# Designed miniproteins, single chains, continued (2): the designs that were tried, part 68

Each design is a single chain, and the fold is of that chain. pLDDT is the mean over its residues in the fold that is shown.

## One batch from the design tools (miniprotein)

Design m6355
Fold by ESMFold2-Fast:
Structure m6355 (fold): chain A 62 residues (1-62)
Amino acid sequence: SKTQQVLDRTDLDALVGEANAEKLRAQPELLEKDPFATFSSIPGIDESRAKVLANHFLERLK
């Protein structure tokens, strides 16, 4: 899927941490359904950071 291709090209470990990156790679459909809610659910990521990450992810899917 396009989501898997974006995840493969993005250093998620650097963006959200290794454990959270593994969780996102296991459930890419959560990012496809609601990227903002998905990033906001990650401990340590505030609303502002979640918006930046969600917008970056959506732009990469185009």
Scores: mean pLDDT 72

Design m6356
Fold by ESMFold2-Fast:
Structure m6356 (fold): chain A 73 residues (1-73)
Amino acid sequence: LLAEYAALAAEVNATPLTPERTLEAMTRVATLLLRKGVEEGMSLEELTETLLAANADSPLGLEAVRRAAAEVA
């Protein structure tokens, strides 16, 4: 599951998108990852921290994860 969603995120990054469309797509992917992880018994806090660390060098990625965490919480 996490590997499949990571592959989807990589595919989105490979597609030429505007920054706004990229942020929207990344937020959607992050929301799906957080929701599915929580449904499978994973900690929302730990998942959010992991996704933030994975996106440390991406301002759009950080913003997407923050928005997704707020939506799931």
Scores: mean pLDDT 74

Design m6357
Fold by ESMFold2-Fast:
Structure m6357 (fold): chain A 95 residues (1-95)
Amino acid sequence: GTAASSLSVGEVEEAIEAVLAEDPALKKKLEEVLDAYAAALAEEAETGQTTPALAQAKAELRALAEEIVEKAGLPNGAILKVLEVLEEKARKRVA
């Protein structure tokens, strides 16, 4: 399906949480990637430079967003919305 625009942020968050509740290995990997992304964002904020670590963490978050969408049975068009939710979770980890 292509109806990604009909999904609310809350529905996407509930779908993410449901997938992670069923897959503790995926949850652990997501937490590790979110921590890496948060650390890379903090470094970019301090140095003013984009690092290879930030690019790598973004790529890993995108791959995780794709896996969550597939496991949740969401349309492929939801990948960007899931990625946006995951990026926001990472930003909230930056002090």
Scores: mean pLDDT 78

Design m6358
Fold by ESMFold2-Fast:
Structure m6358 (fold): chain A 77 residues (1-77)
Amino acid sequence: ATPEQLAALREALSYAVKGLEAYRAGKTDEAQKLFEKAADLLSTVDPEAAKRVREAAKQGNFPEALRIAADAYEAAT
C-alpha cells in the first residue's frame, strides 16, 4: 500500500475503534456515524471491505464492523 493509503487505513481504523467505544457506551447513533466515516475512508483503499463495514454497522453488528476494518488494515500492512 502507498503511504497515503496506509494513512487512510489508520484513520479508518481509528474511527472504527471510536465507533465500537460509542456503542459500548450506549451511543448507537454516534457509533453508526463513526462507522460511516470509517467506511468512507476505507472505500478509497478497499471498496469491498468498506461495503461490508457499512452492512455490519447497519445491522447493529459493530464488533463485526471493527473486525472487517482491522482485517483490511492488516492485509494492507
Scores: mean pLDDT 86

Design m6359
Fold by ESMFold2-Fast:
Structure m6359 (fold): chain A 71 residues (1-71)
Amino acid sequence: SMEEQLKKQQRRYDLLVDGAKRSKQLIAEGDKKGALAYQVGMQTQADNIDGSVTDAEAAGKAAMEATLKAL
């Protein structure tokens, strides 16, 4: 259903956006190893979804907005 598509895109969006923000926070806290591990994991997840982290985030946002308009 369109609701399931929206939820799936929201999960991708949250994972990638929060992951990027968390990595930056870890660097600010002095956890450089944690930040690097988070960046690597996030990049791997993005590659498995569709495109780069930025592309996946943009795609997720676009899909959510399109689905909401269709509802």
Scores: mean pLDDT 63

Design m6360
Fold by ESMFold2-Fast:
Structure m6360 (fold): chain A 81 residues (1-81)
Amino acid sequence: SEALEHLREAIRAAEAGDIDGALEHLEKAALAASKSDLPKKEEVLRHIDEAARALAEGDIERALEHAREAIRLLEESLRES
């Protein structure tokens, strides 16, 4: 999954302190998710948006929480589809 790949890259970038890289990967994850036919698409996109907002505010822990929830929802949707 392209969205999953970008979400994982966003988490790695954020944990490494690369905020610009993390934001770029979140944007790419949102684009990939928006083009995908997947369950709970709007919920996944909301968590990606919340992660990007948290990063912009310097709240890395909140950003990682939302990015991980987006991954969980996306993986659940791919297994139950």
Scores: mean pLDDT 84

Design m6361
Fold by ESMFold2-Fast:
Structure m6361 (fold): chain A 96 residues (1-96)
Amino acid sequence: SIDEKIKEIIRETAKKLYELGVPEEDIFHVVLALRTVYLELKRLKEAGKSDEEIRAHYEKMKELIEFDLRLRGYPEEAIEIVLKAMDEILKLILES
């Protein structure tokens, strides 16, 4: 199911951040952010929003999350891992 695929993306992202030495509390912050992205995009899809509207909303969320992680001092490699995970979540929502 899509929920199982999302859980795997979040789990793999958390593992990669742990291997980079990101503290557990900062990994937890990312897990909550990715879950929020999934739930918001799922809400838009179920509300009958077009793929174009979903992508436009997603790009705004992506910019805000990138900005937040940068302000919190996450290393650039960690930010890139999180942004890639967000792109994978978007792809699954659009393919559902």
Scores: mean pLDDT 91

Design m6362
Fold by ESMFold2-Fast:
Structure m6362 (fold): chain A 77 residues (1-77)
Amino acid sequence: SEVLEKLRETAEELEKLGDLKTAKVLRSVVEFAEQSKLTEENAARLAVEALQKALGLEYDPNTSLDEVLEKALEKAR
């Protein structure tokens, strides 16, 4: 899954930057998506929701996965 691979790669980069909490959120989303056999679209939506909550942002389902991943990485840098 392209979505799940992006989440794993972003989690690894966050761990290297020292943001272990946000990385754990992404790893939890990946685990849940694999166990629940979520579609890529549903996995992306879950990741957006979980990251917005972790970053202290209001939930907006119109935010793209790439946008919220970039915000997480920028905050960790």
Scores: mean pLDDT 83

Design m6363
Fold by ESMFold2-Fast:
Structure m6363 (fold): chain A 76 residues (1-76)
Amino acid sequence: PRVTVEAVLTEPPSEEEAREAERLLRERFGVEARIDPETGRVTLVFEASEEEARALRERVASEPVGGFSSVRVRVE
């Protein structure tokens, strides 16, 4: 299924840093990334198996992620 991760960075990046991170995530990991440098909001979209999607959702719910003020996972 399609997985969407929405997160907010505690330290908003510069516009250049945001664009570079988006490019690297797409090229290296096949992840569609959108990063808002003004708010620190990060949206990641990628394809995963049902098991991977469930495991990721459970992990994010149970474990705080350093450098992020919030993390949400949606499975389509």
Scores: mean pLDDT 76

Design m6364
Fold by ESMFold2-Fast:
Structure m6364 (fold): chain A 64 residues (1-64)
Amino acid sequence: NSEQAKEYVKKGDFDKAIDLANQSAQQGDYSGASEVFDELAKAGVPGAKQGSKALRDADRKKRS
C-alpha cells in the first residue's frame, strides 16, 4: 500500500518504502508508487526523482 510506504519514508526505512512502492506498481498502482518515490526524492535518496518520473510516465501510458 502506497500510504504505508510513505510512512516508512518518514521513519527513514527507505528499503521497506521502496519494496512496498514496487509492490504497488506491480499491482498497477503506478500513481501511488510515484508519490512514494517523490517522498524518497525529498528525503535525498539518489535516483528517486528519476524513479518517480518513470512511474508517472507508466501511469499516463496505461491511461492514455
Scores: mean pLDDT 80

Design m6365
Fold by ESMFold2-Fast:
Structure m6365 (fold): chain A 94 residues (1-94)
Amino acid sequence: SEELEQVPEEVRELAREARERLLEAETLEEMEEILREAARRLMERHPEWSFDEALQAIMGLVIILLREENTPENLEIAERLEEIMLEYRRKKAE
């Protein structure tokens, strides 16, 4: 399990903003764009991170935040994001 207190505040802020926007997203493509935009903003603050590292950090934190609230809508989004992360990691491992 992730320890949120170990994560920099700027990463947590971007994850919270992404989570809020994801609740308004209507399509998987919109969700992916929201996550990619958050990852790009994180890279501006941490240029030493790759896009992949930033994207995975944002996705992981958003999943944790969504599961923490325990609403059906939040859990549905969290499950979709987990599937996206698993597929992304699988493709990277080829």
Scores: mean pLDDT 76

Design m6366
Fold by ESMFold2-Fast:
Structure m6366 (fold): chain A 82 residues (1-82)
Amino acid sequence: EEIEYALEKLAKHLGIPLETVKKAVRDLLEVRRNDPSKLPELIEKWKKEYKLTDEQIEQLRRFLDAVEKMGKEDELLEYLKK
């Protein structure tokens, strides 16, 4: 599956576990769709809990922007629920 492969490749590139990437991407999607005002709070949480750098956070955001641009955001959400 294209989404799974993309997430695995992102995890390897960022040097963090796939589980952490899935969690972070899920959290970012939920915030973007339901309450974008919580984005700064989510970023602080990621820095504290996962020790993510600004560069890693930027790459996660770029990944979601690319998925959205391709019209695959709903497909990504369904994959992350499984």
Scores: mean pLDDT 79

Design m6367
Fold by ESMFold2-Fast:
Structure m6367 (fold): chain A 81 residues (1-81)
Amino acid sequence: SIDVALDLSEIGKAAVEEGDPLGQTQAYMSINYYSPLITSAASNGDYDKAAQLLRELADRLKSAGNDKAAELAYKYADKYE
């Protein structure tokens, strides 16, 4: 089953362990912005929208240097579609 809160928690844990201080700040800002949007889409049963938002989050995490967190976000996006 899909557990959005668990998946977002695992992305956040991965982000803590990588990136420089600026990359971590950018990653946390992106996670804080996208997490409520992803949760809202999933709670409405719109898993295609949740997957799209997870890919957008993954792109932001990748740009911030949080490659492991980005990889998890892409993996979870694939699971939701």
Scores: mean pLDDT 82

Design m6368
Fold by ESMFold2-Fast:
Structure m6368 (fold): chain A 99 residues (1-99)
Amino acid sequence: SKEEAERTLGELEGFLESLNLTEEQKEEIKKILKKEIESLNENSDINEIVEKAMSEIKKVIPNISPLQEEKLRNFLLDLFTKAKNNPKFKEEFLKLLES
């Protein structure tokens, strides 16, 4: 799960790099993701959490293109599904977000 968490962080960092974001915007997005992942439990609706995260992230990057939004939504769906189903992945990914 640590290797998978590191790969997933690499995918996130690569996506954020492609958006030409400021460091403040990157930190705010990481904060949003941390909050949503920490709130995940066995009863969480992944689609609802993805839409909440997308709503918050769009406030940080209001000029995101439809293609970038689709790519991000797909990434978040995979991320939150992994975090919900694998407690070790969730723990390792949260540690990486705090680094």
Scores: mean pLDDT 86

Design m6369
Fold by ESMFold2-Fast:
Structure m6369 (fold): chain A 87 residues (1-87)
Amino acid sequence: MEEQAKKILEFAEKKLKEAKEKGDYEGQALAAWAIAEAYAALGKNEKAIEALEEAIEALEKLKDKLPKEEYEEAIEALERKKKEIEE
């Protein structure tokens, strides 16, 4: 699991940077979510929470662009994951 998590982290960090450079909020949310999952798998909970907060912020920029149900489900999933890690 560590090797896979490390590869995901490196890939997702590159994708996050690219998405930020082009103003792609959907790409930012997906990349930040992947970074959070990778850090959580590595036991780096503080970094995982930071990445989840970044994913939530990017999703909030998409609120008017996404179907309401899809947006609400995505926000709920990220907020729930953050609470689980904070426990």
Scores: mean pLDDT 81

Design m6370
Fold by ESMFold2-Fast:
Structure m6370 (fold): chain A 69 residues (1-69)
Amino acid sequence: MEEAQRQLRELRRQLADAMEAGSPISVIIELLERIREVAKQLDDPDLRESILAETERNLETLKEADPFP
């Protein structure tokens, strides 16, 4: 549980840095998908649902903007 939360904080920091640096959308999507997978490992259902909803929203926004698979 605590390890998953720590990984989420690190991944969110990496996401913020990648967005700040103007990294390719593929890199942003990979980071968001990693955040989603780590969030699934959370034992707290409220935290898990909150983080999954946030990352899913971000992924849908980016995938809708990029028609290329």
Scores: mean pLDDT 76

Design m6371
Fold by ESMFold2-Fast:
Structure m6371 (fold): chain A 112 residues (1-112)
Amino acid sequence: GEEYVKKAEEHIEKAREALKKGDLKTAMEHVKLAALYAQKAKESGDTGGALKMLSDAAKVSAEIAVKMGNLEGAKQSLKDAEQIAKEAEKLGDKEAYERAKKAVEEAKKLIE
């Protein structure tokens, strides 16, 4: 579980670095890898860690989509963040919930 969360976090960091450089293709590749490792963490029982990483991935995904002019993709990232927030609330993980809620608010701001 823990190793997958760390790998997801590393890919989120690389996605943010690529996004800062304007390399949207590389940023999107790292977001996909972050989501993959977060899903592996969830499958191995680390649901809270996975939801935190998926929240960050959804936020970065929304930023990439907006920069690409992909409004549909940005709206999908918002929907993903809302679903993650709902899952974190059901889990009772306040930190994961607050992180997902921030992702929702940032995605909404980017779509305006």
Scores: mean pLDDT 88

Design m6372
Fold by ESMFold2-Fast:
Structure m6372 (fold): chain A 69 residues (1-69)
Amino acid sequence: SAVEELLAELQSDDKGYAIAALSEQEGLPSPLTAEHALALFEQGKVRAALALAVLLDDEEAIRAILAAA
């Protein structure tokens, strides 16, 4: 699926693509959490949501986003 292909891209280049995707987002709180990744997904920001979940290495958040997409 397109979302699984996006996940593979974001996990490539030592997560460099995930870092680039998050750099496009404004107003991200610190520290970043899995709750913020799910909130981004609910806003329709699928790439940013997956990028954050990948950077957090949160397998549960990644699975939840894939299941909902």
Scores: mean pLDDT 74

Design m6373
Fold by ESMFold2-Fast:
Structure m6373 (fold): chain A 93 residues (1-93)
Amino acid sequence: SPLDKQLESEGKRLLRETDEVIRELKKFKEQTTDEKTKQHIEKMIEQIEKLKRELEEVLNDPSASRKELAQKMVRLGSAVTMARIHLFILKKE
């Protein structure tokens, strides 16, 4: 059955927010000279891109359950929130 339109809309919104955070992480990585910070950001980007792909796969699967969609949204949302917090801290240091 098709996914609930409201949940699909929220998932698509989260994907757009994720793309914004990935762009901010990539920009900060280019601007930093600290190698440990670069490696940490690179790992965050890789993990977020993986979680983004998992959500995209569920959104494109008409047989996927609402529970599965919600679980993928929570995982990606948590990673995005933590990345924003890390960016805030790193920009102040």
Scores: mean pLDDT 86

Design m6374
Fold by ESMFold2-Fast:
Structure m6374 (fold): chain A 80 residues (1-80)
Amino acid sequence: GPDLEEIKKKIKELAKQILEAAEKDFPGREEVIEESLKKIEELIKELRERFGDTPEIKELEKEVKEAVKKAEEILEKKRK
């Protein structure tokens, strides 16, 4: 339904913002990334509670994990 599609879109937008924040060197980017990550985790948990372990939600979780891992790698590289 529209609610599911809207939540999926928000999750994908947040994942994109995490990557953009990780690539940009600005004060407070780590806090922005942490807040966005927490929002994504809450939204995914809500989807799982409402719709169960569907393949669509699992695919979305995988996409988010890949984006998060990429952001973490960017951040770690900048800390070395």
Scores: mean pLDDT 77

Design m6375
Fold by ESMFold2-Fast:
Structure m6375 (fold): chain A 73 residues (1-73)
Amino acid sequence: SEVEKRREELRKEREEALKEVKEEAKKYKEEEKDATKLAGKIIEAVAKVADQLIKERKLEKEIEAEKKRLEEL
C-alpha cells in the first residue's frame, strides 16, 4: 500500500516533468524574427528538453530501484 503510493508519486513526478518539457518547447516555437537570438533560444530550448529527459530517466531509475527494494522485502 505505502509502496504502491510511492510508485504513483514517482510516476506523477515523471508526468509533470514531461508536461513542463512540452510547455518549454512550445514557448520557444512561438518566438520569431531575430535569426541569431532565435538560434540561441532554440539551442537553449533543446538543452532544457534534454535536461528534462535526463531528469525523467532518473525518475524512471528511481522507480525501478524502489520496485526492486520492495520485491526484496
Scores: mean pLDDT 70

Design m6376
Fold by ESMFold2-Fast:
Structure m6376 (fold): chain A 93 residues (1-93)
Amino acid sequence: EERQRRVFELDTKLALLEIKLAVTKLYYERHPDASKDELEEMIKELRKIHDELRTLYAEARAIGAPEDLITAIEQSMADTERLIKELEEKLKK
């Protein structure tokens, strides 16, 4: 079924975005004294991840993907938004 293939492709894309988010978060945690330029670059990468997650969410909804996948995308979007907010607050200091 074509839907099963599309769901697999969406799951794969989500996994890659989750890895990118985890790598960015780990970099931030290991560099608590990151420069303004480094923080701005991390925020740009996180915004790109968020945009890709939003596209993925729209595609998942359009094909009627399983609720578990939709929930996982929503959770990754929320985690990305939380980290962006944390980095933006650190930039103000």
Scores: mean pLDDT 86

Design m6377
Fold by ESMFold2-Fast:
Structure m6377 (fold): chain A 73 residues (1-73)
Amino acid sequence: TTVVDLKKGESATVGDYTIELSDDGLTVYVIHDGKVVLKADIFHPIGYSSDLKLKLEVIPVDDETYRVTLTKY
């Protein structure tokens, strides 16, 4: 499990994955090899990928920042 705080337009590298918060601050993407493999947004804050054994969870901290949790299970 990895926890990162991201501001609008920021990204973090977690192993082979890149986690990005969109420039509009509404959507978090998990990217592998240039492809979006998982996403979550403010209305659907939890995403799952059974194929990759990943869970994505997003919690807004303030108007600029989301706390993003990526869990491998």
Scores: mean pLDDT 79

Design m6378
Fold by ESMFold2-Fast:
Structure m6378 (fold): chain A 94 residues (1-94)
Amino acid sequence: MSPLEKVRELLREVAERIKADKSLSEEEKQKLEDAMAAVALAAEHYENGDVAAARRAVDIAKRIAEEIKKTTDNPVALEIAEKILEAAELLLRA
């Protein structure tokens, strides 16, 4: 599987978990979705050859995910934020 395919698979898993989980607050869901959108945008920029734009989108995703980790006490939100960070790191190494 290519790094981009793996990133998209991780984003799909995260999206399904957010929808299925009943413990996440509306604010936690919104922040996680914002971080996911930033990773998805970064993947699109990498596919288009715009590495600089991809790196900026990854930095945004990492900042949002780190903010979630600092502010949440929900273990599900922490697990999802870690998966988003994994996807972002895969794009940085591609």
Scores: mean pLDDT 84

Design m6379
Fold by ESMFold2-Fast:
Structure m6379 (fold): chain A 95 residues (1-95)
Amino acid sequence: MREEMERIAERAKALARELGLPQSLLDSIEAALENATEENYLRLQALLAGLELALEMRRRGGLTPEERAALEARAAAVLAALEPGAEELLRQREE
């Protein structure tokens, strides 16, 4: 689990940098690694999947408005699943 989490986080950070995403996302990935739970592992997997979809959207360039909307809806669903995790990570830091 831990080695796999590190591998997932490293790939997620690389994709986030490639996509030009903010430093706050990179910091959230690092915080998840410090609290190596099964829940954070699933959140990192979901984040990686969302980032891979975002990269695929950029790479294709020629997506129809309908295809783009479908991918954005899926990415939004993955991101929504991660937002409760961000709150929990902040609470753990305040302890």
Scores: mean pLDDT 66

Design m6380
Fold by ESMFold2-Fast:
Structure m6380 (fold): chain A 91 residues (1-91)
Amino acid sequence: NAATAARNAALLAAIEKRDREGGKQSVRDYLLKAGYYRGKVTGNIEEELKRAEEKANQYLAEIDADPSKLPQAVAEARKEYNKALEEYKKS
């Protein structure tokens, strides 16, 4: 049973790691989409994407230091995307 317990623990750790990587990707995708729509409004997509990538890298570094920050980071990134999309729709 020790071998089964070790295998099950390793499988759970692998699943949790994949789930965290998926959440981190969601943060990045939301912030990049927010940058894209801000860029559509300002007329400078490349500059807004550059700023969005820098912000995404900062969030991801904070999550790597403290994984408990992931749910809040996803919520904040989604809120930023929704705001950028609404501003774009009004322009």
Scores: mean pLDDT 84

Design m6381
Fold by ESMFold2-Fast:
Structure m6381 (fold): chain A 115 residues (1-115)
Amino acid sequence: MEEKLKRIRELAERMKAATDPDEVVALIREGTELALSLDDPEAQLAAMGEIVRAGTEAALRMPTPEQADRVIDAIVEAVRKVAEKLFDPETAESIAKAVGKALRDLVEQRRAAAA
């Protein structure tokens, strides 16, 4: 448990430093697999919160909308997989879609403000 939580924190820090969208996507996927391997639902939600936050910061730093969208798609997939362990499939899909929309809206807003 503690080793997995430490690894998730290390992956989140690497996501914040990474400039390559493919590297960020790989880090999100590794973090998601670790989160899914946790036995405690509260720990799974906390781990997903760290992954979503770090991934969002990485998406906001991407130079193109297409690169940001690839990172967001990885976050949405991660949220869906964790939510499916805690909720019914329809609720999990609704949560994943809501997160994806919120992140895309945030990226568009931040890019517009920077222009």
Scores: mean pLDDT 81

Design m6382
Fold by ESMFold2-Fast:
Structure m6382 (fold): chain A 100 residues (1-100)
Amino acid sequence: SATLEEIIALLREASRLANEAALRLEREGAPDDLVSIWLGIASEFRSAVEEIERDPSSAREVVEALRESVLKVRDTMEAADPELAARLLEILERALELAR
């Protein structure tokens, strides 16, 4: 459905943004742990896309789990890049709304 395609597109955008943040932080000489967190976030968004493509009926459960994982590192994300952190959370809320 168009709704499912929009969810997948949103999660793919978030994965790309998190990967770009990791590359920027690495270039700026940030600690490896911060780079690893953004790479981990990008990987989780990508895995969520793969799970939803395998089982579209799981979309809400997958997005809910992804949101929980992102919220666990929220303070670290906001300290590193508050605008990107807000954007990723906005994408998750939109994806969750669409998955209803």
Scores: mean pLDDT 87

Design m6383
Fold by ESMFold2-Fast:
Structure m6383 (fold): chain A 69 residues (1-69)
Amino acid sequence: MNKVGQLLASIPLDASDEEVEKKVKEFAEKHKLSEETKKELIERLKEITKEEDPLEAAQLARELLDRFA
């Protein structure tokens, strides 16, 4: 399974920006990701959690997974 997929599954649908940042920071430390990759993951996951349309949120999630495949 893609590690980013596991990160996505760990973030609640109603997650705050602070919760997203915390989860991504923990993930980045565990997997020794660059600061640039960490910032990109935070930005993309905030977009997904703020998307009110479940189908568009699912599309954004697929695009994120493909980027890190």
Scores: mean pLDDT 76

Design m6384
Fold by ESMFold2-Fast:
Structure m6384 (fold): chain A 88 residues (1-88)
Amino acid sequence: LAEELARLGRELLELGKEYRENPSEEIRERAARLAVEIARLLLRAAGVEPPELAPTEEGLARADALLLAVRDDPRVRALLAEAQALIA
């Protein structure tokens, strides 16, 4: 789980750098898909079954609202800390 989250996080960071250098809709769409996958992993870590989340502005806003509800879950916090350590 932490290794998967770290891989997705690293890919998202690379896409962010690539977008800064060469902005494209395709890179933005790929980043949105990664953000949704990250949200799904965090929700599952909190014991919440993720709903269908589209890689759109509406889907990302929904994911953000759901993550806000579980942000203080110790399982979510532990998973984020573990993944951040793997990226650093």
Scores: mean pLDDT 77

Design m6385
Fold by ESMFold2-Fast:
Structure m6385 (fold): chain A 60 residues (1-60)
Amino acid sequence: AMAARRAALREQARKAVDENIEQLLKDGVITEEEVPEWRKRMEKAVDNGLATRDELAAAA
């Protein structure tokens, strides 16, 4: 049950990362060459956030 919820949250976060990267590219804030580095940074932040949520879910 919790695994399914985490998968859904991860999928939503991945879509948000993709949308943010597209917006930054459109606004000229980042270049296409910087996309892989920014993606890694955002994905790491998401993973850290999901790990914290897993601890909270286990405590509930």
Scores: mean pLDDT 70

Design m6386
Fold by ESMFold2-Fast:
Structure m6386 (fold): chain A 97 residues (1-97)
Amino acid sequence: ATAYNNLGNVYLLQGQLDLAKESFQKALEKSTDNFTRASAYEGLGKVAEKQGNLDTAADYYEQAGKLYAQVAGYEDKALDSEVKAGLLDLKRAVGKI
């Protein structure tokens, strides 16, 4: 599971968004722990954001935040994910004007 998250991050850095998405989805399928699943949702949020799909990105960041909140020592990642979701919701709302 961790290896798929690492692979997804490499593809994301290279702009290979479809391969990044596939890798993060495989991380979710192979993982049962909240940290690995949260990291995968965070990665999917970044992919969706780069694709301009702000609604999907916000949903993924919300899921990541909820899972990080259940992992001791990852309160900063939970907050970061919540802030990203809220910012994307705000950008979507402004874009409708």
Scores: mean pLDDT 81

Design m6387
Fold by ESMFold2-Fast:
Structure m6387 (fold): chain A 55 residues (1-55)
Amino acid sequence: SLVEQYRKGAELNRKAAEEAKESEPHVSFSASSINEVGAEISEELAEKAEREALE
């Protein structure tokens, strides 16, 4: 379902943010922030799609 796809996207973005922090501390802060924003957007889209599917 669309909800599952968005939830997977959010998980992947959060995982990428955490991995970036471990790999390159000096560059990772900006990369981590970008991936965290992507995760939040995916989570919001999942919630919206879930609401629409129930209606």
Scores: mean pLDDT 70

Design m6388
Fold by ESMFold2-Fast:
Structure m6388 (fold): chain A 77 residues (1-77)
Amino acid sequence: SKEEIIRDLKEFADKLIEIAKKMNLPEDVINQIKKLYDEGIERIKKAKSLEEAIKVARETYNKMLDILTKAYEELKK
């Protein structure tokens, strides 16, 4: 269901935010993840099918993970 997809996306976003906080990443990184999550949830709610909702969820997962990965790579410099 869309509700389960939304719940799983929330759990994933929360885990990424926890990792960001543990790594002492800038607040901007946390805010970017939150924004992507909020936009993803709205897109899932508006999705015409479960297949579309899953696609949006995957895109949102990838974007949130990319933000965290790029921030982590910047710490490496």
Scores: mean pLDDT 84

Design m6389
Fold by ESMFold2-Fast:
Structure m6389 (fold): chain A 63 residues (1-63)
Amino acid sequence: MEKAKKAKEEGEKAREAGDLEKALEYYLESSSLYGRNSENGKQLQLSVESFRRALELQRELAA
């Protein structure tokens, strides 16, 4: 869980810094880690949230 949380935090920092590609990588990693360890609904929710953020960034990069 700590690794997934760190990835999410790094993704937020990269997004705030304007490094959208790096933020996308971190959000995808966070989503994967939360999804892999989804032993409860909260972890699954965090996985979905990180993936949703990654999709928004992917759309922004494609525009």
Scores: mean pLDDT 76

